# Designed miniproteins, single chains, continued (3): the designs that were tried, part 71

Each design is a single chain, and the fold is of that chain. pLDDT is the mean over its residues in the fold that is shown.

## One batch from the design tools (miniprotein)

Design m10448
Fold by ESMFold2-Fast:
Structure m10448 (fold): chain A 91 residues (1-91)
Amino acid sequence: GNYEEKARADAEGALEHARLAEESKTPEKQAGAVVGAMGDGLGGALYGKRGGSEEAIEYVIEAGREGRKLKGAGHLAGEAAYNSAEGAAEA
């Protein structure tokens, strides 16, 4: 239902924030993108749990793993999304 769609949107948002963090040239913009990726990872996993969709939860975790392949602040944002999604999934 709607929760699975929201989880998917948050997964895509997490990866977009990770890319934005990699592209950003200032610590302030990098930090904002990392926080955004963290929130997307957390929110996406929680939506997946509410929807009862293990596939949606895994999709959010995988978006974090893809973000971790980026460099610099992009890697940090991907790791933040991954850790937040994994933590929420296990809680």
Scores: mean pLDDT 88

Design m10449
Fold by ESMFold2-Fast:
Structure m10449 (fold): chain A 75 residues (1-75)
Amino acid sequence: MIITLEDLDKIPENSVILVTDVPGLARKRAEKLKAEGKNVYILETRGLEDPEEIMAEIKEKGKDKNIKVELVPRF
């Protein structure tokens, strides 16, 4: 499921959020995580946003929900 920062308040506990500018790679990663029983969401950047700022906001809004954040691709 593709989300925006505004959707973070609605994300369940123990979810994984994939931050990406390459949605195709994030979908492959999401399929693996879903096979492991994880709730996975994709947050697409337009390549103009700073990924560090997006990840920081996710961590702040996702605190106490045990939300994990991954950057895809991992570079």
Scores: mean pLDDT 74

Design m10450
Fold by ESMFold2-Fast:
Structure m10450 (fold): chain A 108 residues (1-108)
Amino acid sequence: MDREVLAAMYMIASAVADIAAKVAEKKGDKELAELWRELSKLHRELAKAIEAGDVDKAKKLIDEIGKTSIEAYKRSAEAGIISKDTADKLIASSKKRVATQKELLDKL
């Protein structure tokens, strides 16, 4: 796999998290907005770790992103931004992504 492509995809994920933070901020949920901003930072750090070839750091960041994403999805449902059904689907998708991303790093 091309490391530049993988890093670019995580930079896109960072930008999407920043958009989610703005949505939470407009709804008046400052704690949820900060949680989405933390996800944005973690994705940027993951992109840097991948470009540097730091597989151990990248795997730790993938685990942290997985945990933080699950919390962000749950809180977004509690805030009424998304439905509980949508949050459950996103949580299931996040768990699947963690496993797949770690397998992809082992092939770099």
Scores: mean pLDDT 84

Design m10451
Fold by ESMFold2-Fast:
Structure m10451 (fold): chain A 92 residues (1-92)
Amino acid sequence: SVRDLVFAQMLIMSAVANFMVAERSGDPSLLEAALRDLARAVELLRTVPADERQAILQTAIATLRDMRARSTNPAVRAALDRAIAALEAELA
């Protein structure tokens, strides 16, 4: 549904923001929040048409990969690797 699509996108944006803050602060609670938001977004996207879902997932993966390439924090890199793997599994 449109509501689920919008809410999923908001959760993805929240996760990205939490990864950005965690890179600077080192706060592990932000990484946990980001991973929870992404998991919730994935569940919501299962109610969205496959073409729209794939486009959103591919955009999110590209964003997280860019963040991973720029990250110097090992905990943030590990969390981004987990997030990327989980989103890529949804495309299979």
Scores: mean pLDDT 89

Design m10452
Fold by ESMFold2-Fast:
Structure m10452 (fold): chain A 97 residues (1-97)
Amino acid sequence: MESPLDKRAREILKMPKEEAEKRIQELVDKALQGSLPALTELVTLGLVAIKEKNEEMLQMILDALREAEAKAPPGSTLQFLFRLIRLELEKLWEKEN
């Protein structure tokens, strides 16, 4: 039985690039407002992109996380989480490929 989060992530990854970028940005904006569910969806998107070997979508997610880190309050837990997630996704991609 497929996880609802994994299913939703896979649906976003099948969207046209422009539409996927808009959905990813919406999740970033919600996460910046303190939405833990939105942050969890961003992590799941990155993990599914790695599993599906979709480098283009992974790059979009990494770029969005870098932008989110820059927009987060300096020295905040949220800024640290965006950085940590980005670095772990980059590390996982290197191990899988």
Scores: mean pLDDT 82

Design m10453
Fold by ESMFold2-Fast:
Structure m10453 (fold): chain A 80 residues (1-80)
Amino acid sequence: EAEARLERVVEEGARRFARLIREEGNSDMSEEELLEGTRMFAVALARGERPGAWEPLTEEMKRVAERLEREGAAALAGVA
């Protein structure tokens, strides 16, 4: 249903974003670690939750996740 659709969009976006960060970014984090963090972050934003305090490392991830959630939710919810 709507929640399942949003979850898929968020998960795909998170995986793609994690790959971009690792490929372009100068990070020593593992691909799985980036994927997990990005996914959890995107899901939390989609639900309108705050995971706590964001570090500089997750600053860029936050922006991408917000846009993914915004577009995904808007598309699923329809046009206001």
Scores: mean pLDDT 53

Design m10454
Fold by ESMFold2-Fast:
Structure m10454 (fold): chain A 95 residues (1-95)
Amino acid sequence: SEKEELEELAEKALAGDQEAVDKLIEKLREVLKKLPEEEQKKVIEEVTKVQAEARERLEELYAQNRLEEIEALAKEAYETSVKKILEILLKELEK
């Protein structure tokens, strides 16, 4: 049931429910508090890597005025981040 609750939150977040995003982030914070500081840093870097890579590509697309590609990249980065958070939470649940 906890696995199903996490999957439901991720589905709602992917549909644009900000409350579901906030709840996933809060659950991620609870997991991070249980990890050593060095492991917390690695998890944060893994989640933020998608955003960092997307940012560089977005700057290039803005310079070229490619609005459709900007929207598609932002959506992909968002969806990948939500899925990565879900993966981390499910991994911790299995322990």
Scores: mean pLDDT 78

Design m10455
Fold by ESMFold2-Fast:
Structure m10455 (fold): chain A 92 residues (1-92)
Amino acid sequence: SMELQRLIEEAERLMEEAERLAKEALESDPETGLVLAKQMAEKGEQAQRKVREAMELGSPELAEELERKHEEFSRRLLEDIGRVLARYHRAA
């Protein structure tokens, strides 16, 4: 369905935006990195909402594939947030 495809594309875009913010956060000063880490978390939450909406539309196969991509993305996002927080605490 066109609506399901739109939700998948929106979720993937939000994941890409979060990954860009993660790279910027790790390359930034610790204070800027902390601000960017909050934006990364917000983008991650928005992506999770789009994944849930896609799952509710009843395409199990495509929704499961998107869910797997989101789980992998979420693990990496948490690792990057942890690295940003560690840099901030070391600089304090």
Scores: mean pLDDT 82

Design m10456
Fold by ESMFold2-Fast:
Parts: C-alpha cells; structure tokens; sequence
Structure m10456 (fold): chain A 97 residues (1-97)
C-alpha cells in the first residue's frame, strides 16, 4: 500500500542519516509513519539530544503510537552516549496480530 511504502522509505532514510552521522529527530509522527509499513519487528536508529526532556518525549511518543496503532511492543533504548550531549537511541517496534 501507499502508507506501507511511505513507512519503508522513512525507515530507510533515517537509517542512512544515522550511518552518515547526521542527527535525526524522532517524533510520534515519525514512529506512526514507520509503524504503518507493517514491517513486524523493526528497529529505528536515531540520534537525539541527551536530555531527560528529549528522552521522555521519545518514550511518550512511542507509548502513544503503541496505543493508537495496536502495536504489541514499542521499546526505547539508549544504546550509546556521545560527545556534545547527544545519544544514540533505538526504538523497537513489534506489530500484534
């Protein structure tokens, strides 16, 4: 579907930016768009500012997407703390049946 294609394209673009060292802001809309791709278990890799506010914002966006889209599991992990107050974060999406 068109929504599935859009979600896949967003996920691929985000992963490319992450590999190129670019800082990508993840929002609830980003999570929702990728979840619509119905990729099953999928990991979104993101660079975010290392602040309680930014990390809590990601967690709240993930929880909202989980409720709205009927996802079985959405988990936010801080994988690595970087210089200059940024972190590498992974969001794990799993769609329920």
Amino acid sequence: SEEEKEGIAKAEAMNKSYEEGEFVRVTGATIETIAKADLGPYTIKALVKDSKEAIEGLKKAAEEAQKTLGLEKVEVKVVEELEDGYVKAELVLKKGG
Scores: mean pLDDT 66

Design m10457
Fold by ESMFold2-Fast:
Structure m10457 (fold): chain A 65 residues (1-65)
Amino acid sequence: MEKGNEAALRIAEKAREEGVTASVYVIDGTLHVRLAPGDEAKQQKTIEAAKKIAEEAGYKLEVHR
């Protein structure tokens, strides 16, 4: 539970660093990341960071665009 919330916060922080508008939430052991339209390269960096963070936390990741 705590790991999922920490992972969501870390993903949200990475999105902000990249200037990407994203919503991050946890549902039933899955991390959901919803990305607003924008710079694809910055979105890719955010997605790769999210994948790594999710794996470290032991959560599944679903990305929505």
Scores: mean pLDDT 79

Design m10458
Fold by ESMFold2-Fast:
Structure m10458 (fold): chain A 73 residues (1-73)
Amino acid sequence: SSLAEEIRARAAALGMSFSDEAIELLVSYFEANPEDRPLLDTVVDTAIAIARARGRTTVEVRDVEMALAGNRP
């Protein structure tokens, strides 16, 4: 998926990686909610910030869930 590649590239630029499950959750969410696509970068950046704040270099499903909850209207 081009979306999965975009997410991985953004994380790699910051020295971070995403778990496959975290990628799958993000891809599934934004494919189901295409109107929310402008929030993709904010959600990705928020999930990365949460993982970094917890001393991890890998973004996990829990980080994505928290980022989505904070950015849903």
Scores: mean pLDDT 83

Design m10459
Fold by ESMFold2-Fast:
Structure m10459 (fold): chain A 102 residues (1-102)
Amino acid sequence: ESEPIVSVNDVLKSLLSTVGVTADTLTFGELISAVNEWLEKQKMVTHRSIDGSDTVYDFSGTPLEKVIGASSLVLGDSSKLGDALGSQVTKVGGPDNPVVFP
């Protein structure tokens, strides 16, 4: 029932400190929320996706580019952000097995 608790790397910790998050460990959901707040706070240059329906944040040249491995992200696609961040953090607690209902 507890979300996975993750430890962030030095790049993420530096980024999160700018939005007031100074904890060495947080839940994965809190990490996603804090990164989204950081993107909003930075007033990143936004543009339309090639489809014209989505807003894309451009974070090229920021610490987040190194973490995600990309210079931009579709604003409405938190799952891509979660996947990229998941590869950059270490689990320090929480369940190792997915909860399955019979």
Scores: mean pLDDT 64

Design m10460
Fold by ESMFold2-Fast:
Structure m10460 (fold): chain A 86 residues (1-86)
Amino acid sequence: MSQEEIERHVELMVGVAEGMLLIIEAIVKRLKLSPEEVKRLADIFRKELAALRAQIDSLPISPAVRAAADARFDAMLARLDALVAE
């Protein structure tokens, strides 16, 4: 697998995670989940994001692609924190 193919795969993985977070936010809003249910769901997603971030950190990607992925993970974590705070 070329570096460009790996970098495209990273972009896809991060994009899928962002899409999953949109669905989680929609579920929380539509089902009016309790604060405890929201916290459990957010904690599960945080663990999955941490695992995905660790996988990406092991890949031979450019510093620019890594920095972009890290910024997107940080943005997703901030959204999870905001979701739990409601």
Scores: mean pLDDT 85

Design m10461
Fold by ESMFold2-Fast:
Structure m10461 (fold): chain A 87 residues (1-87)
Amino acid sequence: MREKRIEEMEREIREAIEKYGKEKVAEQLKRVVEGAREAAESGKLSEEQKRATAEELRALAEALSRIEGLEEVAEAAREAARVAEEA
């Protein structure tokens, strides 16, 4: 169920923001998103792994879009999901 995964991600991100601050969490998530995008572009992932990566990145983008101030990270995650889907 996609909504449960989005809610889980949103909760974890909000907890991380409370503990580390929004800027540090945004930087860490940007690195994670970029790493996922690079992995998808590398040609090393199977079609199933690319699909799973795209689904996770879309869920992450939706979770991030629910958190004020993380709009740039949400957009990066959406772009990474498109790259994973097209690769």
Scores: mean pLDDT 81

Design m10462
Fold by ESMFold2-Fast:
Structure m10462 (fold): chain A 100 residues (1-100)
Amino acid sequence: LSDEEVEALLKEASKEIEELLEELRKKGVPEEDLKKLENIADKALAALYHGYLSGDMARAREIVDRLFAKALEEFKDNPEVQEAIKRIREIVEKLHEKIS
């Protein structure tokens, strides 16, 4: 993959996550929770991009896995937000497969 192709894939994943967050907003998920989900997604995408640039995708995957595990524990009593975290994770995992 070229750097331009990786940047395009990152933008595509970011857009898909933004669309997911907008649908959750329409369903009445609190803005505070949406901001936390956005922060989790941004950190995961940044970790993958830095992993790509450094050639250390194993470290990037460790960071992403830890980030999602912590998020699922934080929202253990909120099934709707947990489902959203899982969907964000699926988007991020698909990006990882395309970049790796």
Scores: mean pLDDT 86

Design m10463
Fold by ESMFold2-Fast:
Structure m10463 (fold): chain A 91 residues (1-91)
Amino acid sequence: MEPVPEVSFEDVLEGFELIEESIRKEIEKRKDEELKEKLEEARRLLEAKDRRGIPLLAEVVFELLKKKAEEAGMTEEQKKKLKEIEEILKK
C-alpha cells in the first residue's frame, strides 16, 4: 500500500487560492453572510497553519455546491441523495 503523503498547509493554501475567487463570487451572488464568514474564518485558520481550517473550508465548498445544484434545478430524488451524503459526512 502506497503511503499517503502528508498534506502540507502550503499545498492546501495553493489549492484554496485557485478556487477562492470563484467561491467568493458565488457566495456574494447569494448574499450568504454565514458562508462568507465561514470562508473568511477558514482562510484565517489556514494562513495561521491551524488544521481546523481544512474541514471548515470543505464545509463551505459542500454548502456552496449544494446551493449551486439547487439553482440548477435539483429534483426531489437528488435532494434526498444530497441529504444521504450529508449524513455520511457527519457519520
Scores: mean pLDDT 70

Design m10464
Fold by ESMFold2-Fast:
Structure m10464 (fold): chain A 88 residues (1-88)
Amino acid sequence: MEEFEKRLKELAKEGAEELRKLAEEALDPNMKQLLLKLAEAFLESVPELVELAKKTGKPEEVLKEFEEAIKYYIEQAKALIEEEKKKA
């Protein structure tokens, strides 16, 4: 469990850092705030994901789903920033 929690924290930190970098590129203050809040949500989700893994007995599946969710949100954020730049 300690190794699993450590890996979740690493993924959350990596995802949060990438979202914060994207927030720096955002032109709309509302978009910046949204991306920063999403970065915080990734970090805050770790304890809940640890409990989910305990309930399901499937830490590997929880880790995979979390990694996929982070990738999804980062790609969505990149798309939104690119559309914002096109309109500016």
Scores: mean pLDDT 83

Design m10465
Fold by ESMFold2-Fast:
Formats: C-alpha cells, structure tokens, sequence
Structure m10465 (fold): chain A 98 residues (1-98)
C-alpha cells in the first residue's frame, strides 16, 4: 500500500471524527460537510486498494452515506452511530495498510 493511501485514510479518519463531533453537538451543516469530505477521501482511496483493505473501505463508504442520509432526515443519534461504524472500518483499513 502506498504512502498516498495512508495519507488519504488518515485524513478520512480525521474528517469522520469531526463529523461525529458536529453531529453530537446538533450541527447538521458542519456534520454534513465533514462526512461528505470523508466520503470523497474514501472514494479517492478505493481504486488504489484491493483485498481486505478495499472491503473495509467499501463498508466505510456505505456507513458514511448512511450517516449523511440520517443527518438529512434530522436523525443525529443515527448519524453518530453510522459515523462511528465508518470510523471503525477506516481505522481497520489503516491498520492493514501499515
């Protein structure tokens, strides 16, 4: 795995965490922005990875998409849960990339 993939995953983790924190504070606009930024970083990393790393990133992508949809519906608790699921999958992908 390239240093570029590691950097993308580290940034995605930071953005997902910021999205979770904003959602916990009821800030839908900030949470949406950060989850969308995390999603973009995951989508950039996906074509650069294979195997188990790719599987975890595809799971993280689905969780981030679900978190964004939950926020659009005003469900902050569900958005935090999906954000935490995405964070866990991103952290596992980063562990495997090192």
Amino acid sequence: VSEEVIKLLEEAIKKAQEGIDAARNGDAETALKYFEEALKLVEEALPMVSGEIREYLERAKKALQAAIEALRQGNFDLAVRYGEDALKDLEKALELAK
Scores: mean pLDDT 90

Design m10466
Fold by ESMFold2-Fast:
Structure m10466 (fold): chain A 66 residues (1-66)
Amino acid sequence: DDIKKLQQQIQQLQQQIDSLSQQAAQHAHDGDWDGFRSLLDQISSTQTQLNNTQKKLDDLQSSYSS
């Protein structure tokens, strides 16, 4: 079930972004700006993966809804 796999991936990516955002806030608080920037890059990359996976899910659901 590709739809269920994509839904699970979306949930995992959303949790990853939340975790990375919390870590980024902690690094900023600690004055670790290199760690903060690295985490922002990871958030951006993960957000792109989330958007791509969401689009794949939407495309598949549209195919089944027609």
Scores: mean pLDDT 83

Design m10467
Fold by ESMFold2-Fast:
Structure m10467 (fold): chain A 94 residues (1-94)
Amino acid sequence: MPVKGPKITPVELRDLAETLSVEVAEGLSPWGVGEVAQIFAGAAYVKGLSDDEIKSLNKGGGGSAVVLTKDGKEITFSWRDARDIVQQLNQLYR
């Protein structure tokens, strides 16, 4: 069933992404490694945005985020991917 919860803030999204990184490393997360990487990209992108830029993102604004993984690998994500991750987390986490 879809979980209804309050919308996650950029700070909460970052903290969740950091927690999930540990859980995935220990094999305890319900999320796959690829999903966690996308959550990190979403968290890094949203964390880097001002309130006005977040409003622009919700209006279908443009942009990209670059996230450095634990192994030093760069992952580039579109604003759309970051927004979809935020929406997904807002449905699953309170």
Scores: mean pLDDT 47

Design m10468
Fold by ESMFold2-Fast:
Structure m10468 (fold): chain A 71 residues (1-71)
Amino acid sequence: EDALLALLPADLQERIKELVERIKKAMEEVKKLYEEGKPDEAKELAEKKSKELKPEIDEINARVEAFLASL
């Protein structure tokens, strides 16, 4: 997985790294709510973050596909 990332242009690598960090932070926030005994709030946050991140995930996937098609 990391080896495939290294083949991508530097700008795409940076965007993917930024997205991964945002996903990690969102997962940590959801996990913290579960640890605090707030499972309903954790589920709501997970759904909200998934909806917020989906357009960025789709955009990055489209850019990766376009790059691979250009080879």
Scores: mean pLDDT 79

Design m10469
Fold by ESMFold2-Fast:
Structure m10469 (fold): chain A 105 residues (1-105)
Amino acid sequence: MTKSKYTGPDPRLKKIAEEAGKIKDVKELEVSQPSKDKVVLKVTYKDGRTVETTTTWDGVLKGVGLVVKNAKGETIIELEVDPADDAQQAAAEAAATPKLEELEA
């Protein structure tokens, strides 16, 4: 399994790093946020090759995630994160609680 590491305060970037950990051709993936508007993605392949990419981060995922391409223009990482995912999880948790009370009643 690919090792993924996230360093920073943004939980959405942590989720992106966890999803990237499922990529078969990558040995290690590190996501860091050195400033509010910048994200650094470092990819280490199983053959020992490393690629480092800096992307602008506006704090809002506009329906697009991280896309990292190799020197040949081939997409090696493509991750989409839903900005409403936290709200969806909160809604699902709230919906599960009343259903459990109905089963006990």
Scores: mean pLDDT 55

Design m10470
Fold by ESMFold2-Fast:
Structure m10470 (fold): chain A 87 residues (1-87)
Amino acid sequence: SAEFEYWTRRVQELAARAARLYAEGRELEAEVYVGLALMEVAVARLAGFSEEEVEEMLRAGVEAARRAAEEAGDPRAGERVARELGL
């Protein structure tokens, strides 16, 4: 659905930003963006998305974070975001 695509894209954008911030050494700001991604996921659950749909959003977020981290030259930043998102 258009709503599912919107929520997925939002989680991807926040997770990718967190990964870039970790790669820059901006750890507190990165933690804020991880928290924002988790909040979007929590609101998606309240909006009635299934656990399978939420898991898909989180996996998309992790994929975006890993890509952003690799582009920034710090793949470990992507793995940090993956752990913080519970994957």
Scores: mean pLDDT 90

Design m10471
Fold by ESMFold2-Fast:
Structure m10471 (fold): chain A 65 residues (1-65)
Amino acid sequence: MVPLEAAMELRVVAMNIEGVRASLREEDGKYVLTVEDRTPLAEAEVEGLKEIAKEMGKELEVHYL
């Protein structure tokens, strides 16, 4: 299986290629995702990332601009 951390990074890269501008960083043992615009596609991708983070035992905090 691919490492879950690599899966998180690859999904964020894919979001940006598809036109959803997003950046992922780690702060205080959690992931922080910044998304430029809240669209249905962005929300669906965020839910997928939340599932991966939960499987890793990490929190995902999401900020929409």
Scores: mean pLDDT 78

Design m10472
Fold by ESMFold2-Fast:
Structure m10472 (fold): chain A 55 residues (1-55)
Amino acid sequence: HMETRTETLPVQAPSPQDAADTAREGLERRGATVLSVDVDWDAQTATVTYSVPVP
């Protein structure tokens, strides 16, 4: 059974690409499957939707 979650993460990055990469990498290191990343460049945040297995 997979659960979809959305989390907004602060990022400090020189570009939107670096921000998206950092957010994706952090969640994937925790075993999540990243479905989408939406970067708010003005706010220096990334909103990540990801899937995790739940029993």
Scores: mean pLDDT 78

Design m10473
Fold by ESMFold2-Fast:
Structure m10473 (fold): chain A 108 residues (1-108)
Amino acid sequence: SAMDDALAARYAQGARDFGEKLAEIAKKNGYPYYAEKLREAGDTIAANVPAALRGDAEAGRQVSLALAIMELVIEGMKKKIPQEELDKRIEAIRNAPSLEERREVLAQ
C-alpha cells in the first residue's frame, strides 16, 4: 500500500542518514577510508530495506550483511585495524553464509 511504501521509504532514508552520520564521525576522527565503508554499508541497507520489510529473504540477508560490515568498521576504528586487514575481514563476512559465521569474524 502507499502507506507501507512511505514507511519503507522512511526506513531506507533513515539507513542512508545513519551511514552518512557515522561516515562524518569517522572523517572527523581521522579515518576517511572507514567513512567510505560506513557510507557504502548505509547505502546497501537503504537499497534493500524496502524489499526486506516486504518479506524478501535475499534483501533481508543483504541488510544483515551490511549491518555486520558496519559493526566491523566501527570496531575496526576503535581497535585501529589497518585498511588491508579490514578489507580482508569485510570479505570474510561477505563469504560467511550464516549469522553465526559472521559473528565469529566480528569477534576477532
Scores: mean pLDDT 80

Design m10474
Fold by ESMFold2-Fast:
Structure m10474 (fold): chain A 57 residues (1-57)
Amino acid sequence: SKLEELRRRLAELRARLGDASADAPISRAQREEFRREVARLAEELGLDVFLPEVPPE
C-alpha cells in the first residue's frame, strides 16, 4: 500500500538525518529538512498529510 511505501521511505529518511538522543536533540534545520522530505514523499505518493509548523529551537 502507499502507507507501507511511506513508512519505508520515512525509515530511510531517519537513517539519513541521524537519530536524535536526549543528549543530542534534532536541530531546527534537521526538523525542517525532515518536514520538507515528508511533504515531498506524501505528494509523490498522492497522500494528503497534515504537517505542523516546525517550532524554533
Scores: mean pLDDT 63

Design m10475
Fold by ESMFold2-Fast:
Structure m10475 (fold): chain A 80 residues (1-80)
Amino acid sequence: DEKVELLEKALESDNPLEVLRYLEKIDPKLFKEIVEKNPSYSHIELAIILAEELKKKAEEEGNEKLVELYKKLIEKLKEL
């Protein structure tokens, strides 16, 4: 599962811009929408919002593995 691999790589990175690039690969359309709506937001703020929205989509799809990975990523980003 490419999404799981991208999220695991994001969890290994302490760089918010690198995390954003992995999240962009998961959902390029949602990334563009969030960036356009939040032009003043930092990389960490954008990464948190994008991860929260992707978590909601994973919950709707019933993908518990992705939901847990997004939860871990959001917790990590809040500590940066």
Scores: mean pLDDT 85

Design m10476
Fold by ESMFold2-Fast:
Order: structure tokens, then C-alpha cells, then sequence
Structure m10476 (fold): chain A 73 residues (1-73)
């Protein structure tokens, strides 16, 4: 099963980064369950190598938390 990492505007970036890093130890992809979105966002290791393209897929109100979490990876 693909690991799911929940994220909201109030999420702790360090905790979010730890959950993402932990999931990617055993998996090539994760699903970010973004608050307010019906479908989770699929993120691969390759997506993390292009953070601006990944962030363009994230709703504006959650881009700050996702950027901060990625910067901690």
C-alpha cells in the first residue's frame, strides 16, 4: 500500500518532513492528503528533485507548509 501523509496549514513542518522521509525509506512514492482536497497528491522521489514543479500542484494555502517540509528533507 502507498503510505499516506496528512498535511494542513497548521501542520508542523519538522513532523511533516519526518513522516515523508520515513515513508520514502521503504517506498518510491507517497500520497499527501492535503486538507480541503478530495484527492490525495501523489509524490515520487523524482518530484522531490523538482520542488517548484511539485509546489505548483499544491493548493496555494498549503504551499508554505509543503515547501518548509521539503526544505527540511
Amino acid sequence: AVPVVPLSASSDPEMAAALIAGALKDHDEILLRLEGEDAPLRVTRADLADPEALLARVPAHLRSIVRRAIDLL
Scores: mean pLDDT 82

Design m10477
Fold by ESMFold2-Fast:
Structure m10477 (fold): chain A 76 residues (1-76)
Amino acid sequence: MMEKELEEVKAKALADIDALEALINSDALSHLSEEQKQQILALLEEARRRIEEAKTVEEVHEVVGELQRGLEEILA
């Protein structure tokens, strides 16, 4: 059942984004600059929107992969 799988994959991805957003908005990552935090928040917001609009599991996986690469680029 592809539809149920898509819903579950989206829910997990969105929950992971919510957790990262909450972490950035807390003082837990004090070693990050304000510029890095703003870049990460913008990246998370874009990924959230794309995941919500995704029609396939593959699209969700691609968005998550792009998000991971973007985070690595900002933090490197």
Scores: mean pLDDT 79

Design m10478
Fold by ESMFold2-Fast:
Structure m10478 (fold): chain A 68 residues (1-68)
Amino acid sequence: ATASLYELENGNIEVYSTAKATITLENGEKVELEGTLILPIDKKPVKLTFEDGSVVLASDIVSPEPAK
């Protein structure tokens, strides 16, 4: 599975995944992700857990807009 994470100008975070995943937030909440989801600034993602059991840390997710 492939995931991307982009911090928006208002501090919200856009999370995208090609596969169904569960986002774990820093406050311990879990949110289901299928496609694209926008999280508010106070709900920072920590990790994504995919349906196959694989885990990706938010810090390891590549931005969809790399510095050009």
Scores: mean pLDDT 73

Design m10479
Fold by ESMFold2-Fast:
Structure m10479 (fold): chain A 113 residues (1-113)
Amino acid sequence: MLEPREVRGELRTPAGGYQFHRVALEVADTLEEAKEMARKRYEQLRNEILKEIKKVVGKDTPLYIREEEREFVDANGYLVVERTVTISTKPELPRLDEPGVSGIATAFALAPL
């Protein structure tokens, strides 16, 4: 059976950059519940990752923010609501061999069809 879970990660890159990761998985009984759960968890994780990045770079550093939402049916037949934010000090995500601070937060909610 699927269970709700959260994963947190932080990576210091070889070039002295930082990457912050937050992933949450919620399990819902309906599509409407899944959408609401994904929205609430997304807002929480987005705020957490933004706070972590601001601790490193300070309040006055401009950030590039990209938000994405998807709904799809996975290979196991679950309806998936996915919300992702990517936040970076660069227009594109810094590579492991370059300095920069970035974060990715993804909230998933699964419901049966």
Scores: mean pLDDT 80

Design m10480
Fold by ESMFold2-Fast:
Order: C-alpha cells, then sequence, then structure tokens
Structure m10480 (fold): chain A 96 residues (1-96)
C-alpha cells in the first residue's frame, strides 16, 4: 500500500531528524504519521491503519530513546509521547 511506504519514509526521516538534534522536525513527522493512520481509518482500511500505527509507534519509541540520550527537554519528549499515545488509541479503534 502507498500509505505504508509513505509511513516508512516518514519514520526514517523522523529518526534521522532525532539523531541530528532536529526535534521540531521529528515531532512534525510524528504528527504526519498520525494523519496517515487517520487517513487509513477514514477509508475503512483497518489492516493498513494497524500496520502504519505499528511502524509509527516503533519509530517514535526509537526517536524518544535517541532524544533522551541527547538530553532533550521534557517538553520535547512529551510531544512525541502524546503522538505515540494517540497512534496507539487509533490502532485500538482499527481492531473494533
Amino acid sequence: MELIKRTEELARKMIEAARNGDYETAIELAKEMLKLVLEALRKGDNETAIEIADIGIKAIDEAIEIMRKQGASKEALLELEIQRGLIGILRGVALL
């Protein structure tokens, strides 16, 4: 699916931004992945929504660990944690 490939590309870019200390870009890319989960759900493609959510959660968890090791602020880490939580909720909705 095109949405899955787009999510994998966003995930790679987010991890790269996190490694480079570009936390603003990492957070924006996490928000874009959340939008892709919502797009799949709106289309009734629950299987794709679950796969996108799994890719997003894994990438956000990796970005959080990178940012934490770099001494990122609690506020920056919280923004990624919020996106992770929202994606997790939408993944749950896709299972209904």
Scores: mean pLDDT 89

Design m10481
Fold by ESMFold2-Fast:
Structure m10481 (fold): chain A 80 residues (1-80)
Amino acid sequence: MEVPSPEELDAGLAQLERRLAYYKKTIKNPEIREWAEKETAEVRALLERARATGDPAVVQEAQERWQAMEDKVKAELESL
């Protein structure tokens, strides 16, 4: 498994911050919003750790958690 470059991880961190801003604006359910904010902080910590260590397992965990978070938020927004 190839580890993303530091530049790619920095871009990922910037994208994560944009997604957090979107969640705070878009999620109407306060419990889901609070969960998304906490999960974003945990994914950020994993990406920062991946950048520091170059550990592909940490990169994979961050990517899997980010995708799961996006999927959960999408499901919440689609539940009218």
Scores: mean pLDDT 80

